Designed miniproteins, single chains, continued (2). Designs and how they scored, part 7

Each design is a single chain, and the fold is of that chain. pLDDT is the mean over its residues in the fold that is shown.

## One batch from the design tools (miniprotein)

Design m4215
Fold by ESMFold2-Fast:
Formats: structure tokens, C-alpha cells, sequence
Structure m4215 (fold): chain A 65 residues (1-65)
């Protein structure tokens, strides 16, 4: 649960810097994140940051439209 809470906090902080990032749900060890970003570079940066942080917590990140 602490790992999931850390991921939720990370998503909130990332959304403050790059608006359009939202946590959809957490199921088991999988975190579902929605990216409503029009800029391809911002999207790539957000995906890398979210995936890397998820892996560091032993979680799997899935990006949904």
C-alpha cells in the first residue's frame, strides 16, 4: 500500500508540472495512467518518468487513452 501511495503522490506532482497526467486505477501491481497531452515530447517525458518510477516501486505502468 505504501508503494501505491508513493505512486499516487508522484502522479499528482507530475500533473502539477505537466498538466494532463491522471491516475485511472491501480489493480494489483499494475498502475493505469491517462495522458491527455498534445505535445509529443511532453508525452514521451511523462511516459519515461512514470514507467521508470513505477519499476523502481516494483509496479507495472500501463498508459490508457
Amino acid sequence: DEKKKEFEEFVKKLNERIPGVSLVKIEGDTVYVKLELEDEIDRAVAEVALASFAVSLGLKAVFVD
Scores: mean pLDDT 84

Design m4216
Fold by ESMFold2-Fast:
Structure m4216 (fold): chain A 66 residues (1-66)
Amino acid sequence: MDPDALVAAVREASGLVGSEEDARLAERAVAAYLAGDRETAERLMEQASPEVRAVVRSAIRAAEES
């Protein structure tokens, strides 16, 4: 899965279960993770709701299993 497709999918899913702000946090966190900045990704995820964190973790796991 390419990085842009993963970021778009996470933003869409996060928008369904969280707020627009949560969707933006999820988008930024996934982009940071894919760029290798795991510390920034973790800090952004701590600011998101538990439901949005679950979406991001699930998407990252699916990408890593590929």
Scores: mean pLDDT 77

Design m4217
Fold by ESMFold2-Fast:
Order: structure tokens, then sequence, then C-alpha cells
Structure m4217 (fold): chain A 84 residues (1-84)
């Protein structure tokens, strides 16, 4: 299961990504607009974003690690998940 430290590291990374998407959209975007912006920033389909968020919510460390690797995300985030 995803440790509290790994969950917090992933949460902080997602928060930064969300803030970057919000900065691009400006104003008060809908949930769907934010979801698409995050997927575009990651270079993945929106379905992969949904799977990642669900895995994080469930605390499924194996699934989170697998999805992060498939998305080509920074090694620092993947290592935080692995270390826990």
Amino acid sequence: MLSPEAREAVRRWLLRLTQKALDKLEGNPSREELRKAIAELLGVPPEDVDQLLDAIRRGDAEQVERLLERMGLPEEVIEAVRRS
C-alpha cells in the first residue's frame, strides 16, 4: 500500500501540476477542463489521469508506480513511491 510519505509526495506533485494547469487556464475552470489540461501537460490520455487519481485514492502503490512509469514522469516522484 502507498505509504503516507509517498502519498504526500505524489499529492504535492499533483498539486503543483494542477496549479500549473490552472495558471494556463486562468479564471475558474471546470473539472473537465482541468482534467484535460493535466492530461495535456503529462502527454497522456485523460483516461490515464483518471486511473492514476483512483490508484492514489485507493493507496495502491504498485498501480501508482506502474502508471507513473508509463507516463514518463520524473524519477524523483517514482523513487518517492518506491522508497515507501
Scores: mean pLDDT 71

Design m4218
Fold by ESMFold2-Fast:
Structure m4218 (fold): chain A 82 residues (1-82)
Amino acid sequence: MNEKVEELTEKGIERIKKAKTVEEVIEEVKKMVEELKKAGASETEIRYAIGVLGTEIRRLFGEEAAEKVIAEAMKHLEELYK
């Protein structure tokens, strides 16, 4: 993964740690997806970053929350590439 993608993913992790609701987590992950696309990340790199955040979300908010956030983020990614 390129250095810029790693940096933006780490910032995404810090933002979700400060989020208080699952809805806030969804919005922060969508922002990360948009920032990564704007920075020139490939679809594959963005999918990988979503997976990394999914692992952290499972730790903080549990499995059901992680699945919901990943699904919403992947849907947002698909919309950005169409």
Scores: mean pLDDT 83

Design m4219
Fold by ESMFold2-Fast:
Structure m4219 (fold): chain A 67 residues (1-67)
Amino acid sequence: MKVIHLDFSNAKDLLSPENVKALERELKEIKEKYGEDAVLKVSGATPEQFKLVKELAEKHGIKVEKV
């Protein structure tokens, strides 16, 4: 299992179009590098931020866990 940590404690602008595109690109890279064994652990996210990250990650077949 490949665990990747994303900390959103300082991510004030996560919902901007530029930051959403950057996040989607990182999720694609994680999927390409680690495949089906990738697990994303999200900390410091608001419920809205977590929902967005989860939707984008699941679109790319990445499992998401809230820390």
Scores: mean pLDDT 75

Design m4220
Fold by ESMFold2-Fast:
Structure m4220 (fold): chain A 63 residues (1-63)
Amino acid sequence: SEVKKLQEEIVELMERYSEIFKEYLKIREKTTNDEDAEKAKKLQEEGNKIAKKIAELRKKIEA
């Protein structure tokens, strides 16, 4: 089923988002340097891209 495949992709993206968010929090708990700040920014940008993709896939499921 096409719908089932889209739902499976959404679940995988949600799991990836959760992992990125955990990494982001670990970095933000440190007060070390500009390199950590840059890594946190990249994780936030990747998370935003995943969130947009999840929204697009949900629309394809008959939203």
Scores: mean pLDDT 79

Design m4221
Fold by ESMFold2-Fast:
Structure m4221 (fold): chain A 66 residues (1-66)
Amino acid sequence: MAAQLAEADERGRIVLRTLEIIREDPNASVQEVADKLGISPRTLSRTIKAETGLSYSELKELLQKA
């Protein structure tokens, strides 16, 4: 029931760091966030969608409207 637990933990950290960056700079692009995390924008977008079910743009909009 936990074949990839370590990988899931890494994805969770990426999402949390992304939320922190967006809260500090709501205008941050996916490229800027990815650069700060040392990953590709594609990896970031995929990770956010896998963890939240939302795109980067949808997540950013939701944080600003919530």
Scores: mean pLDDT 75

Design m4222
Fold by ESMFold2-Fast:
Structure m4222 (fold): chain A 65 residues (1-65)
Amino acid sequence: MKITSAMVRIMAIAEEEGVERVEVREEDGVLVITLHNTSKEKAEAFKKEALEVGKELGIEVEIVD
């Protein structure tokens, strides 16, 4: 399942970038990611990589910070 694979990869990216609190959920086929207590630099790095995962897997990604 593409969405499950995207969630796993995005959670791994959050750990690599040091994002301390992230929520990932699926809503109407969109992968919604909420970032909590994240520095601007970490948030930008995370957003870039998360959007790339979505593009590679053909999944719409929405990031809330």
Scores: mean pLDDT 77

Design m4223
Fold by ESMFold2-Fast:
Structure m4223 (fold): chain A 62 residues (1-62)
Amino acid sequence: MSEEQARALGELGRAWVAAGVVSGELMDRAGTLLATGREDEARALLEAAGHPELADQMVALL
């Protein structure tokens, strides 16, 4: 993942938390998985939490 992709994902995640779509705890967990190269696990976490649209947005930025 590039620095620009990481920044874009961080901005998207913060916007979703601010809008009340996801919890900060869930976004922090997903962000940690992405930062450690565990993209499939991050996607699965978001989908399991009921946020498949956010998972799709994440994949579109990778």
Scores: mean pLDDT 75

Design m4224
Fold by ESMFold2-Fast:
Structure m4224 (fold): chain A 74 residues (1-74)
Amino acid sequence: SAEETLKEGRKLLLEGGVLEGLGRIYKGVGKLLEKKGDYDAAKEMYAKGEALLKKGQELIKKGKELIEKGEKGL
């Protein structure tokens, strides 16, 4: 149903938003480590942050598509 499609879309937006937030936190930690000269630890944090951001953005995209379909009664 359209309502179930909207609920799934909202769930994906929430999950994607959480992952984007975590990805930004990891990148922030990476910047702090880089400023302290901990380049290996910074590289690890940047890699984790990038992976979380990519996953979060994919879920947000899917969530938006489901919301658009639900609003159209699909």
Scores: mean pLDDT 89

Design m4225
Fold by ESMFold2-Fast:
Structure m4225 (fold): chain A 57 residues (1-57)
Amino acid sequence: MSDRELVRKALKAYNAGKKDEAEKLYAQLSPRAQRIFEALVKGGDDPVKMVLAYLEA
């Protein structure tokens, strides 16, 4: 499973309120993917750019 798939699954779990599942998935992420996940959950303008750049890569 790629880091991109794990980030998507972690975000889905987090948004569904399944924080324990999201934390488990987060622990499986690379440091780069963990940074992307954190940016997405904390909000702000830059998280959107980071997500788009990560998905386009």
Scores: mean pLDDT 69

Design m4226
Fold by ESMFold2-Fast:
Structure m4226 (fold): chain A 65 residues (1-65)
Amino acid sequence: SGMAAQKIRQAALDAGATGVSVDVEAKKVTILAPTEADAERAKAAAVEASKQYLGEEVEVETTVV
């Protein structure tokens, strides 16, 4: 977990995620959010951050809790 993982995590949290796990090597992000709307915003933010800081799109799994 380098700077890219931290930036992806922060982007998802800023977008409404309550929990984020980032695996840069596996190109996977797991997001926990309180609503479907927060989950969709957090997923979009994580994908955009991955394109910007990693140069690649990550696979995102979302769970509403």
Scores: mean pLDDT 83

Design m4227
Fold by ESMFold2-Fast:
Structure m4227 (fold): chain A 142 residues (1-142)
Amino acid sequence: LQSLIQQAQQDAQQAEQQYKDTTAEVKKKLTELGEEFVSKVSELSAKLSPQVRASVLRLAEGAKDAAIEGNVGAAEAQVLTLVHLLEDAGALDEAKQVRELGDQFVEGSAELAKKREEAEKQTKETLDKNNQLIQQAQQLLS
């Protein structure tokens, strides 16, 4: 019984460590993806007026921050606003390029968010199962 409790505790600890490793990897990849998006948007906006460029970069940074926090919907909304701002400024070629980059960024962010959510679900299921086994084993020790 004591060995069964120790095994269940060890399995729970391994599941928690795998979850921490997965969430750290996802956050790192989201940060890299967001920084690449902001960098490319900065390059594309270089010839625009300073006022338009400042607004464009603020929206790109906001999309990156939203994606890192796991809010893919907010990231997509900020990308859409950014594209619309470029279209309104007459920067149609830049708007088209940012839309293509933004679609790739949003899709990549959604895939990473899904990976995080799946890892959380799997970890919770493992912990719940191991907690039940520990409780049952403890009842047998009483």
Scores: mean pLDDT 86

Design m4228
Fold by ESMFold2-Fast:
Structure m4228 (fold): chain A 99 residues (1-99)
Amino acid sequence: MIQLQSSPSSLSISVGQDAIISVHVSGDTDNPVTIRAYAYDSSSGRLIRQSDPQIGNIGDSIDLILRNLSIPGDYIIQVLGSSRDGISRSSPVRVRVLP
């Protein structure tokens, strides 16, 4: 089973800045893991932004970049990893976008 640990647990950025989330990959798979971050508006639950996918192996730390969070507000970031062994989630990251 793949395990994903995201950091930081929360961050604040200004409009026009990138949100960068580091993800540590652990578990028991010999298959590469495709990792992507998904940004949801915390009030509506609507998907606003996806990161570019990154490919990693067990033991890697990978930075996911969420660009163009151009609307001030609170966002919940979900990180998903997929491999032949299935899909895993990290703990959610909270991002506040300030005007």
Scores: mean pLDDT 82

Design m4229
Fold by ESMFold2-Fast:
Structure m4229 (fold): chain A 87 residues (1-87)
Amino acid sequence: MLVIVTKEPLSEEAMEFARKKAKELLGVEPKSVFQSALPDGSYRLHLVFEEEIPKDKALEALEKIAKELEETFGVEVLDVYVDFPIK
């Protein structure tokens, strides 16, 4: 899955924006979009896909989505990463 870590929780509008932007950039619709609160007070936005997304393409999309979330919604992005099982 693709993950964006933010300092504050995202609004439903910001989450929908991220979903639409991910579809635009990756050419595939996320199966689910949700956010979770972390014990440290940060929040993670999860973009889950059924299809395998190439890591490089996924990372480029995450960086663009993060930038546009900062510019459009004023959210503070702390990190972006692609979550894959480490074998």
Scores: mean pLDDT 81

Design m4230
Fold by ESMFold2-Fast:
Structure m4230 (fold): chain A 82 residues (1-82)
Amino acid sequence: SEELEELLKKVNKLSEEEREKIAAIARELLDPEVGAATGILLYTISELKDEAIPGVVEALDEEAPELAKKIVEALKKGLEEL
């Protein structure tokens, strides 16, 4: 989704510490699986640069759309708590 792309681009500009805090908040507020998936995703895009985000989001929306929605909620909550 476009919303997930925009959120990931915002988070990718944060420090490593802030990204880890977002993943921890996701794990605490939603569930450990969503927190782990969010952490892996944030680590992956930090290594691949912003150009990789659309492709990663497309794959996630196609293969795991419910997980994509939960990650959007996790990122929104994490950003609110920073």
Scores: mean pLDDT 78

Design m4231
Fold by ESMFold2-Fast:
Structure m4231 (fold): chain A 104 residues (1-104)
Amino acid sequence: SEVEQLELELMHRGMEGILRVREAIRSGASEEEIRALIDQLFADLLALARRALAAGVPTERVVATVQSMGDQLISTLRREGASQDLIDHAQARFDAVIAEIRAA
C-alpha cells in the first residue's frame, strides 16, 4: 500500500542519513560538516513524515518510526565517539521534529 511504501521510504532515508553521518565521523570530517549532515537528515525526515501524515498514516506510527531513527542516530554518535555538543545538537533536532509531527 502507499502507507507501507511511505513508511519504508522514511526508514530507508533515515538509515541512509545515519550511515552518511557515521562515515563522515570515521573519515575525520569537521564538526561543522557533521552538524550540517545531521540537520539535513532531520529536515528530510520531517518532510517525509509530513508526506506520510498527508497520506493518512496515523501520527503515532509516524512518530514511532522517526523516534526509532533518532534513537539509532544518537546511539551511533555515542558509539563513534562524537562530541557531547554534537549529541546534544542531534537530540535537540530530534525533539523539534517529533514536536512538529505531533503539532500537525
Scores: mean pLDDT 87

Design m4232
Fold by ESMFold2-Fast:
Structure m4232 (fold): chain A 108 residues (1-108)
Amino acid sequence: SLDERMDEAFNRAYEAARKHQDEIREAFLKATSPEEKAKIAGEYARKVARELGLTDEQVEAASKLAEAVMRGDPRAAELLREIMEKYGPETAAAAVGIVAAIQDAMDA
C-alpha cells in the first residue's frame, strides 16, 4: 500500500541519517546560534539525501526543509507540501525521516 511504502521510505531515511548522529551531535554542540544549527541540519540533510540516491533538486528540497524545521519556521509545513506535490509522498516521507533523525541527534 502507499502507507507501507511511505513508512518504508521514512524508516530507510531515518536509519541512513542515524548513522551520522554522533557527527551531527558534535556539530550541534559546537554551534553557538540557532542559525548555525539550521545550517548544520541542512548540510547533513543534503549528505544523507545524496546517500539515499535522491536527485540534486530533491537533495536541496530536503536541506531547506531541515533548515526550516530547525529554525521553527512555519513555512516548513509548506515546504513539505511542495516536496509531496512535486516529488511524491515517498520522497516527502524520506525527507521527514532525515529531519526526525537530525532532531533526535540534537536532543540526545
Scores: mean pLDDT 89

Design m4233
Fold by ESMFold2-Fast:
Structure m4233 (fold): chain A 70 residues (1-70)
Amino acid sequence: SDELKLEQRLTEEMMKVLQLAREQKNEDLYKEVMKLWDELEAGADPREIMERLQELLKKHGYDDIKIVPP
């Protein structure tokens, strides 16, 4: 289903951001993304998590990285 494809894509994007956070030694970004991951696994709306992931990237200075463009 389209929803399962969205969840799979979001999981892949979150893995990429976790890797970026580790490479940049950005512990705050890593912790905030892990919190979103836990919320997603607990049944949170993938669309809400995707928006929050995009805002986290912007907050941490990665505004050039787009998960879901407008």
Scores: mean pLDDT 79

Design m4234
Fold by ESMFold2-Fast:
Structure m4234 (fold): chain A 87 residues (1-87)
Amino acid sequence: SMERKRMRELRSKGIDYDSKSDYETARKLFEEAREIARKLGDDKTVRRLDSAIKSVDIAAEGNKSEAATRYSGEELRLIGDEVDKQL
């Protein structure tokens, strides 16, 4: 179904953002995927997503939230400078 495909895509995106330490975005993506799983009656996927959200919450607590990982214009400039130095 289209809902199951969307759920899978949201979960994959959530994992990607989690791997990049973008915990706030990862959490929102997992929550949206969980709501779809809940509507589908997929209790196993709901449980797995609950676990993923818990893991993201723990990581976010230790990393002081996505707000601290969002880049200011100055930070984006510094990242660009660092990439240029590696070339």
Scores: mean pLDDT 71

Design m4235
Fold by ESMFold2-Fast:
Structure m4235 (fold): chain A 56 residues (1-56)
Amino acid sequence: SLLDDAAALRARAAALRAFARANADRLSPLERQVLEGMAALLEGVAALLERIAAKG
């Protein structure tokens, strides 16, 4: 379902943010921005799927 897909995307975003935090000393600023940006994009797509599900 759209809600299951949204939940999966949010879980992946959380995992990316956790990875970035755990490896902050090993990651360059650019690498951290890429990981955080990807997490934000996944969260944005999840929010879109949740809005579509709410309209049906």
Scores: mean pLDDT 90

Design m4236
Fold by ESMFold2-Fast:
Structure m4236 (fold): chain A 60 residues (1-60)
Amino acid sequence: MEKELSEEEREYVKRQTLKLLEALDLLDRAPADPDERVAFMMRLLGLKSLEELYEFLKPK
C-alpha cells in the first residue's frame, strides 16, 4: 500500500500482529486492545506507519 490501508488490510495487520506476538511470546507484554497491539508492534519493529507494518507482515 502506498498511502492508505483498506479495512480488510487493517484487519489483516491486526490478525498478523496478534499471531506474531503469540509466536514471539510477547502477548503478555502487549496491550489487550488490538489497535494498541498494532502500535506496540510498530514500535518494537521501528516502523513509522501502518503501511510499513502491512508491508513487513505481507509475505514476500
Scores: mean pLDDT 76

Design m4237
Fold by ESMFold2-Fast:
Structure m4237 (fold): chain A 80 residues (1-80)
Amino acid sequence: KKKLLEVVIKSLELAIEYAKAGDTLGAEVSLTFALMTAVLSGEPDVADLVSKASQYVRDGDIDKAIELAQKAKELAEKKL
């Protein structure tokens, strides 16, 4: 569980960095990996926030996507 949450956190950090750099494809790929890993870790609350962040990337609302990815990261860190 904790090892998978560490992977979620690192994937979210990458997604945030890609989003800030304007790399929406990199952000989407990293968010998809974070979502899959959050589901595998049994953390539906983290997965929900990641899913919403991914939707905002697709909608072009990068600021909202970063906000939700940061919330997902904080929630995952609290579970470690």
Scores: mean pLDDT 84

Design m4238
Fold by ESMFold2-Fast:
Structure m4238 (fold): chain A 84 residues (1-84)
Amino acid sequence: MPSLSPEYMVVKEGETATVTATGSGSVAGSVARLLDEQGNEVATATVDANGQATFTNLPKGTYTVIVVDEDGNRSPGARVEVTG
């Protein structure tokens, strides 16, 4: 089961939000999904070779990041707040 760190972050508009995915086996190439406050998928990022998924140019708002691995195991949600 993948885990995300940090579980909560605050970034400003135009800054980069980076989450690190960890789990048994390789998480590289997994898709990180960015969900809005209503649970709609608004962006995706690929987990890189360092286990990091990076989101840029996010509008101001509250988001949740999840990662689903190849076996269908879902991470706990990581909260991202984008402030002005």
Scores: mean pLDDT 79

Design m4239
Fold by ESMFold2-Fast:
Structure m4239 (fold): chain A 79 residues (1-79)
Amino acid sequence: MIGEGIGEAIRILKEGIKENEVSEETKQAVRKAEEAYKAGDLIAAIRHVFEAVKLLEEEGFTEVAKKAREAIAKAAEES
């Protein structure tokens, strides 16, 4: 289900920001995604996941961004 893919993407992003020194803006986007997901607002959660992915790509953390994108894409295909 798409909700599981969003949760997996947030997990990947949280691990990525823990292991790498990323901007405060990127950390805030990941926190907003997690808060929206916990609140059941899947539209806001996915929006903030893509915001965090874009910021990670701009900072050069393309592998973390790719894994998060793939988690969402896989869940969408299985829906």
Scores: mean pLDDT 79

Design m4240
Fold by ESMFold2-Fast:
Structure m4240 (fold): chain A 66 residues (1-66)
Amino acid sequence: SREEAVERALEAMLEAARRGESTSLAGAKAVHVLVQEGLSSEEAAEAVEEAYRRHRDEIVAAGAKP
């Protein structure tokens, strides 16, 4: 579901943020992960955008570089 995709995108972005990667790189890596897990590029991009929209403060707090 889209909600499951958003949760998976958030997990991937938080993992990248904890490594100190930029928010842009975290998003790109999350898209790649979701595509590898079977989503289309469009579905993956939408899930990542929604995850960032809902959880921006959490992603930044986890260590994402500006």
Scores: mean pLDDT 82

Design m4241
Fold by ESMFold2-Fast:
Structure m4241 (fold): chain A 61 residues (1-61)
Amino acid sequence: DELVAQGRYLEAAEVLLARLREDPTDAAALARLLQLIGSHPEALGERLPELLATVSERMAA
């Protein structure tokens, strides 16, 4: 959240991914990652395909 406030969207996404890897059922972390992808896809640009793939896996897990 503080990373998002600082405009560090990619780092915020990485923190959320780490949380999801530790707890794949963390709906709050998944929701925040999806919100970040929806709100700032341009900031995630080159990492976007990897983030979307991870989200798809977590939703299926």
Scores: mean pLDDT 72

Design m4242
Fold by ESMFold2-Fast:
Structure m4242 (fold): chain A 77 residues (1-77)
Amino acid sequence: EIEEELEKEKKEMLESQKKKGKVDPLGVEAWKLVELMQKLGVDEKEAVEFLQALAELLANDTEENRKKVEELIEKIK
């Protein structure tokens, strides 16, 4: 059940980025970043949450979005 929820979040994140015409600044698909983070020892759920927050920060650089990214970094650390 939780795994199905994470799969849905992954799909929604990728579809949202495609619909908005957002391009990864490094030319790497967002999903590949999740996979890379997992190889570095980050849990899949944490990786997805972090990349969603990072995508929001890149779209709109607000204090709220910055705090969300910082909170997730502390959680991963």
Scores: mean pLDDT 66

Design m4243
Fold by ESMFold2-Fast:
Structure m4243 (fold): chain A 79 residues (1-79)
Amino acid sequence: MLTREQVQQVIARLEQLYAKLSESDDPYDKERAKLLQETIAELQKLLDENASAEEVLKVLAETDKRLQALADERRAAEA
């Protein structure tokens, strides 16, 4: 079960990762940073709207899928 405190901790961790990736000149890292920024904004909106844990988990699952797609695209480009 996801508590509001746990969602806030996830947002904080994503913000730390975003800060690292946004300093990178690698296009792959920039695309990841952009996706994380979008996810952070969406999660904050869900917290403000008292959204269900299922809605938060759906956003996280979609972000994970999109991150995996970016990783797969990079591997294909290097192979």
Scores: mean pLDDT 81

Design m4244
Fold by ESMFold2-Fast:
Structure m4244 (fold): chain A 60 residues (1-60)
Amino acid sequence: SASSNLQSLIQQLQADARHVRALIEEMRRAGADPVMVGVLEIAQGSIEYVIDRLQSRLAA
């Protein structure tokens, strides 16, 4: 069902958000290019935004 598909997507996105956060922390510790870290931070924010919107839809 659409609801079940949305729940699965939310779970996958939550896992992806945790993975991106871990990569950001690793890259910061390694002294990686700040521009690349910034791109990953934008990606993380986008994933978190999508999660919030999907969760709001399931609650409606």
Scores: mean pLDDT 85

Design m4245
Fold by ESMFold2-Fast:
Parts: C-alpha cells; sequence; structure tokens
Structure m4245 (fold): chain A 100 residues (1-100)
C-alpha cells in the first residue's frame, strides 16, 4: 500500500507497480486501484497511472486513470469513485491506503 503523497524514485525507463487501495460498494461491486509509475525517458518526467477494476455480477471491467503533472493518489481515487458511481454503484467507500 502507498500513502497519497508518495514520491517515486525511479530511473528513466523504469516502471513500478503498486496495489494501493480498494473501493467497495454495498451492491457487491468492488473497485480495486492499482498504481503504475513510469519514468518517461523522453521527457525526463514521472507519469503516474492508476488502474481501477470494477467487479460486479455482470463481470470485471478495467478503468484506466492516468494522473501526472503534480496530481496525487488522492486525485486518482476521487476520479475512480466518480467512475464507479457511473457504473451503477449504490455507494462507495475507500479504505485506508495503509492497513491499520
Amino acid sequence: SLPSDYTPNLKPGETEHFKGSSLSVASHNELTIERTVVNDPAKNTVITTTIGTVTSAEGRRSIAVTVGGGKSFADAEALARELAAREGADSVSIPSVLPE
């Protein structure tokens, strides 16, 4: 798990994958957030991609959310909540990014 203010320390061309948090909904739908951080060698910048997966009775759908340019994990979580609501979630809750 990752804190929302995590700062990646990657060499150009390196990629780091994280399973940061999950969103669960009362209707048995679940959104799992996976975080991918890529250091773009052409731009010498770090691009953060959050991949949300919605699990429902109809099947599993992947939702890709890309955030960069100073955006945080919390920004990606907010967008993931919005996307889960659009998929017909009755309610959404995000557990702590770090387990207690």
Scores: mean pLDDT 48

Design m4246
Fold by ESMFold2-Fast:
Structure m4246 (fold): chain A 93 residues (1-93)
Amino acid sequence: MEEAKKKLEEGKKAFLEGDYEKAIEYFDEAIKLGEGEIKVEALLGRGNALAKQGKYDEAAKDYRRAADLLRSLGRDKDADDAQAKADELAAKA
């Protein structure tokens, strides 16, 4: 879990610096290592970075996966918001 948090933080930093390719790499590692909230944040972060690169189908998949995890955590409103974002991104593809 500690390594997952580090990768999530590195991904967020790379995203803020506009390095979307590097951000995706860090978020990918955070998704592989993380569980629960960390995995949700990493999926949302990777989806956002993919959308910045115009990879709307891949971004939509990450938002849908985040929505599924949020629902499993009892966070229904956040899950609905993530699903809505996934549908929006898929429409751009």
Scores: mean pLDDT 88

Design m4247
Fold by ESMFold2-Fast:
Formats: structure tokens, sequence, C-alpha cells
Structure m4247 (fold): chain A 62 residues (1-62)
């Protein structure tokens, strides 16, 4: 849902405050479009590991 996406983006910003608003908006657009694999690849390019991404998703859903 949009609310889950927004919570996830806030969790990303807390984990890496150096992420730009433009990078967060790109990830938001990919997730809203259902392009989950592209969003994950973008996050990895920003320095997130697969484990970190899973932990942040779990945190956002809790």
Amino acid sequence: SEEDIERFLEALKEAKPEISEEELEEIRKLLLAGKTNEAVNKLKSLGFSDEEILELVQKALS
C-alpha cells in the first residue's frame, strides 16, 4: 500500500540520512509502479545489502 511505501521510505532515510530526496522519490515511483526488482537494485546501488533491505521492510510493516 502507499502507507507501507511511505513508512519504508522513512525507514530508509533514518538508516542513511545522506540519501537525497530525489533518490527517495525515484524509489517511491518504482515501488508504486510495482517495479520491486528495480527498486531493490537502486537501493543496492545506494549501499544497502539484501539483508538490510529485508530488515527495513520488516520494520516498516511492524
Scores: mean pLDDT 82

Design m4248
Fold by ESMFold2-Fast:
Structure m4248 (fold): chain A 67 residues (1-67)
Amino acid sequence: SALDAAYARIKAALESKGSQALTVEERADIAAELAGQGISPAVIQRAYMLASTEHSKKVAAEEKAKR
């Protein structure tokens, strides 16, 4: 689905940044890429919220496990 595609793309971008947040410019570039694929802005925003929440949990858990 469009949501799954947007989620996967945003999650991959977040994973490439490790513990760092995506910048406003990086978020805009990803949103433009997904919009070019016909994905609506509402779906992109929903996917970002889901992906960023799960990524934050993963980073926090991985950092705790290293200590």
Scores: mean pLDDT 79

Design m4249
Fold by ESMFold2-Fast:
Formats: sequence, C-alpha cells, structure tokens
Structure m4249 (fold): chain A 80 residues (1-80)
Amino acid sequence: SKTIKAKITLEPTELKEGEVSEVVVKVKLEREEDGKTYKEEETISIPASYKDTDEDIVERVKKLIEKAYKGYEVEAELVE
C-alpha cells in the first residue's frame, strides 16, 4: 500500500481584513511505500485571508500533497 500521513503546524500569523498573507506551514510527512517508512519535513507558505480558518489552510496543504504524491492515500491533521 501507499500512504502519507501529514502533521501540519501553522506559524501564528496576523490575518488582516483586506490583505492576503503568507502563512508559514511546517509539514511532517510519514510516507509508507513497499513496506518502508520515509520521514520528511518541509516548510511551505500558504496564502490566506482573515476569512480562512486553520482547517481551510490545512485542506489547501492536503491538496498540494495529493498533487505531488499521486497514487498515495493522504491523511492530513492539524497539530496546534
């Protein structure tokens, strides 16, 4: 089986009305392939507005992982 479990940490960012801000996101990936586990860490920036929830940002990160890792079952969870 091919699976990815992503633990997502959001850097505290002030989201102001009328602005789009870059939220810094740390992603810890645990990828299983061919009976082996691979652990990777990435730091990315996600555009967000004051109307976005942490869950909305996590969903955007999940979609990026799904696009990068085709054929994997992707789970994403917010940590803090």
Scores: mean pLDDT 83

Design m4250
Fold by ESMFold2-Fast:
Structure m4250 (fold): chain A 96 residues (1-96)
Amino acid sequence: DVKAQVAQLRARLAEARKRLDEAAAEVESVDPATGRQFRELADQLLADAEKAISDGEANPEKATEYFSEAQKYLDQLEAAADAGEAWARRAREEAA
């Protein structure tokens, strides 16, 4: 069911967006320039994931391919959030 898969992927995207917003804010609080670069990269991946989900919804016959692409972007977004969180934590430890 394409509609159910879209709902699941959009829920995952919403969670990733929240984590990335939090990670970006933490990075920006330590170094505004690094935080801006992180947010730009995150925003691009978020846009790519959203497009892949929308393309899958619009093209049910190719939905598996588009949803696979969306999953790859979501995996990259989750990895980026983890990396941003780790970077901000290390930077705060160095500043203390």
Scores: mean pLDDT 86

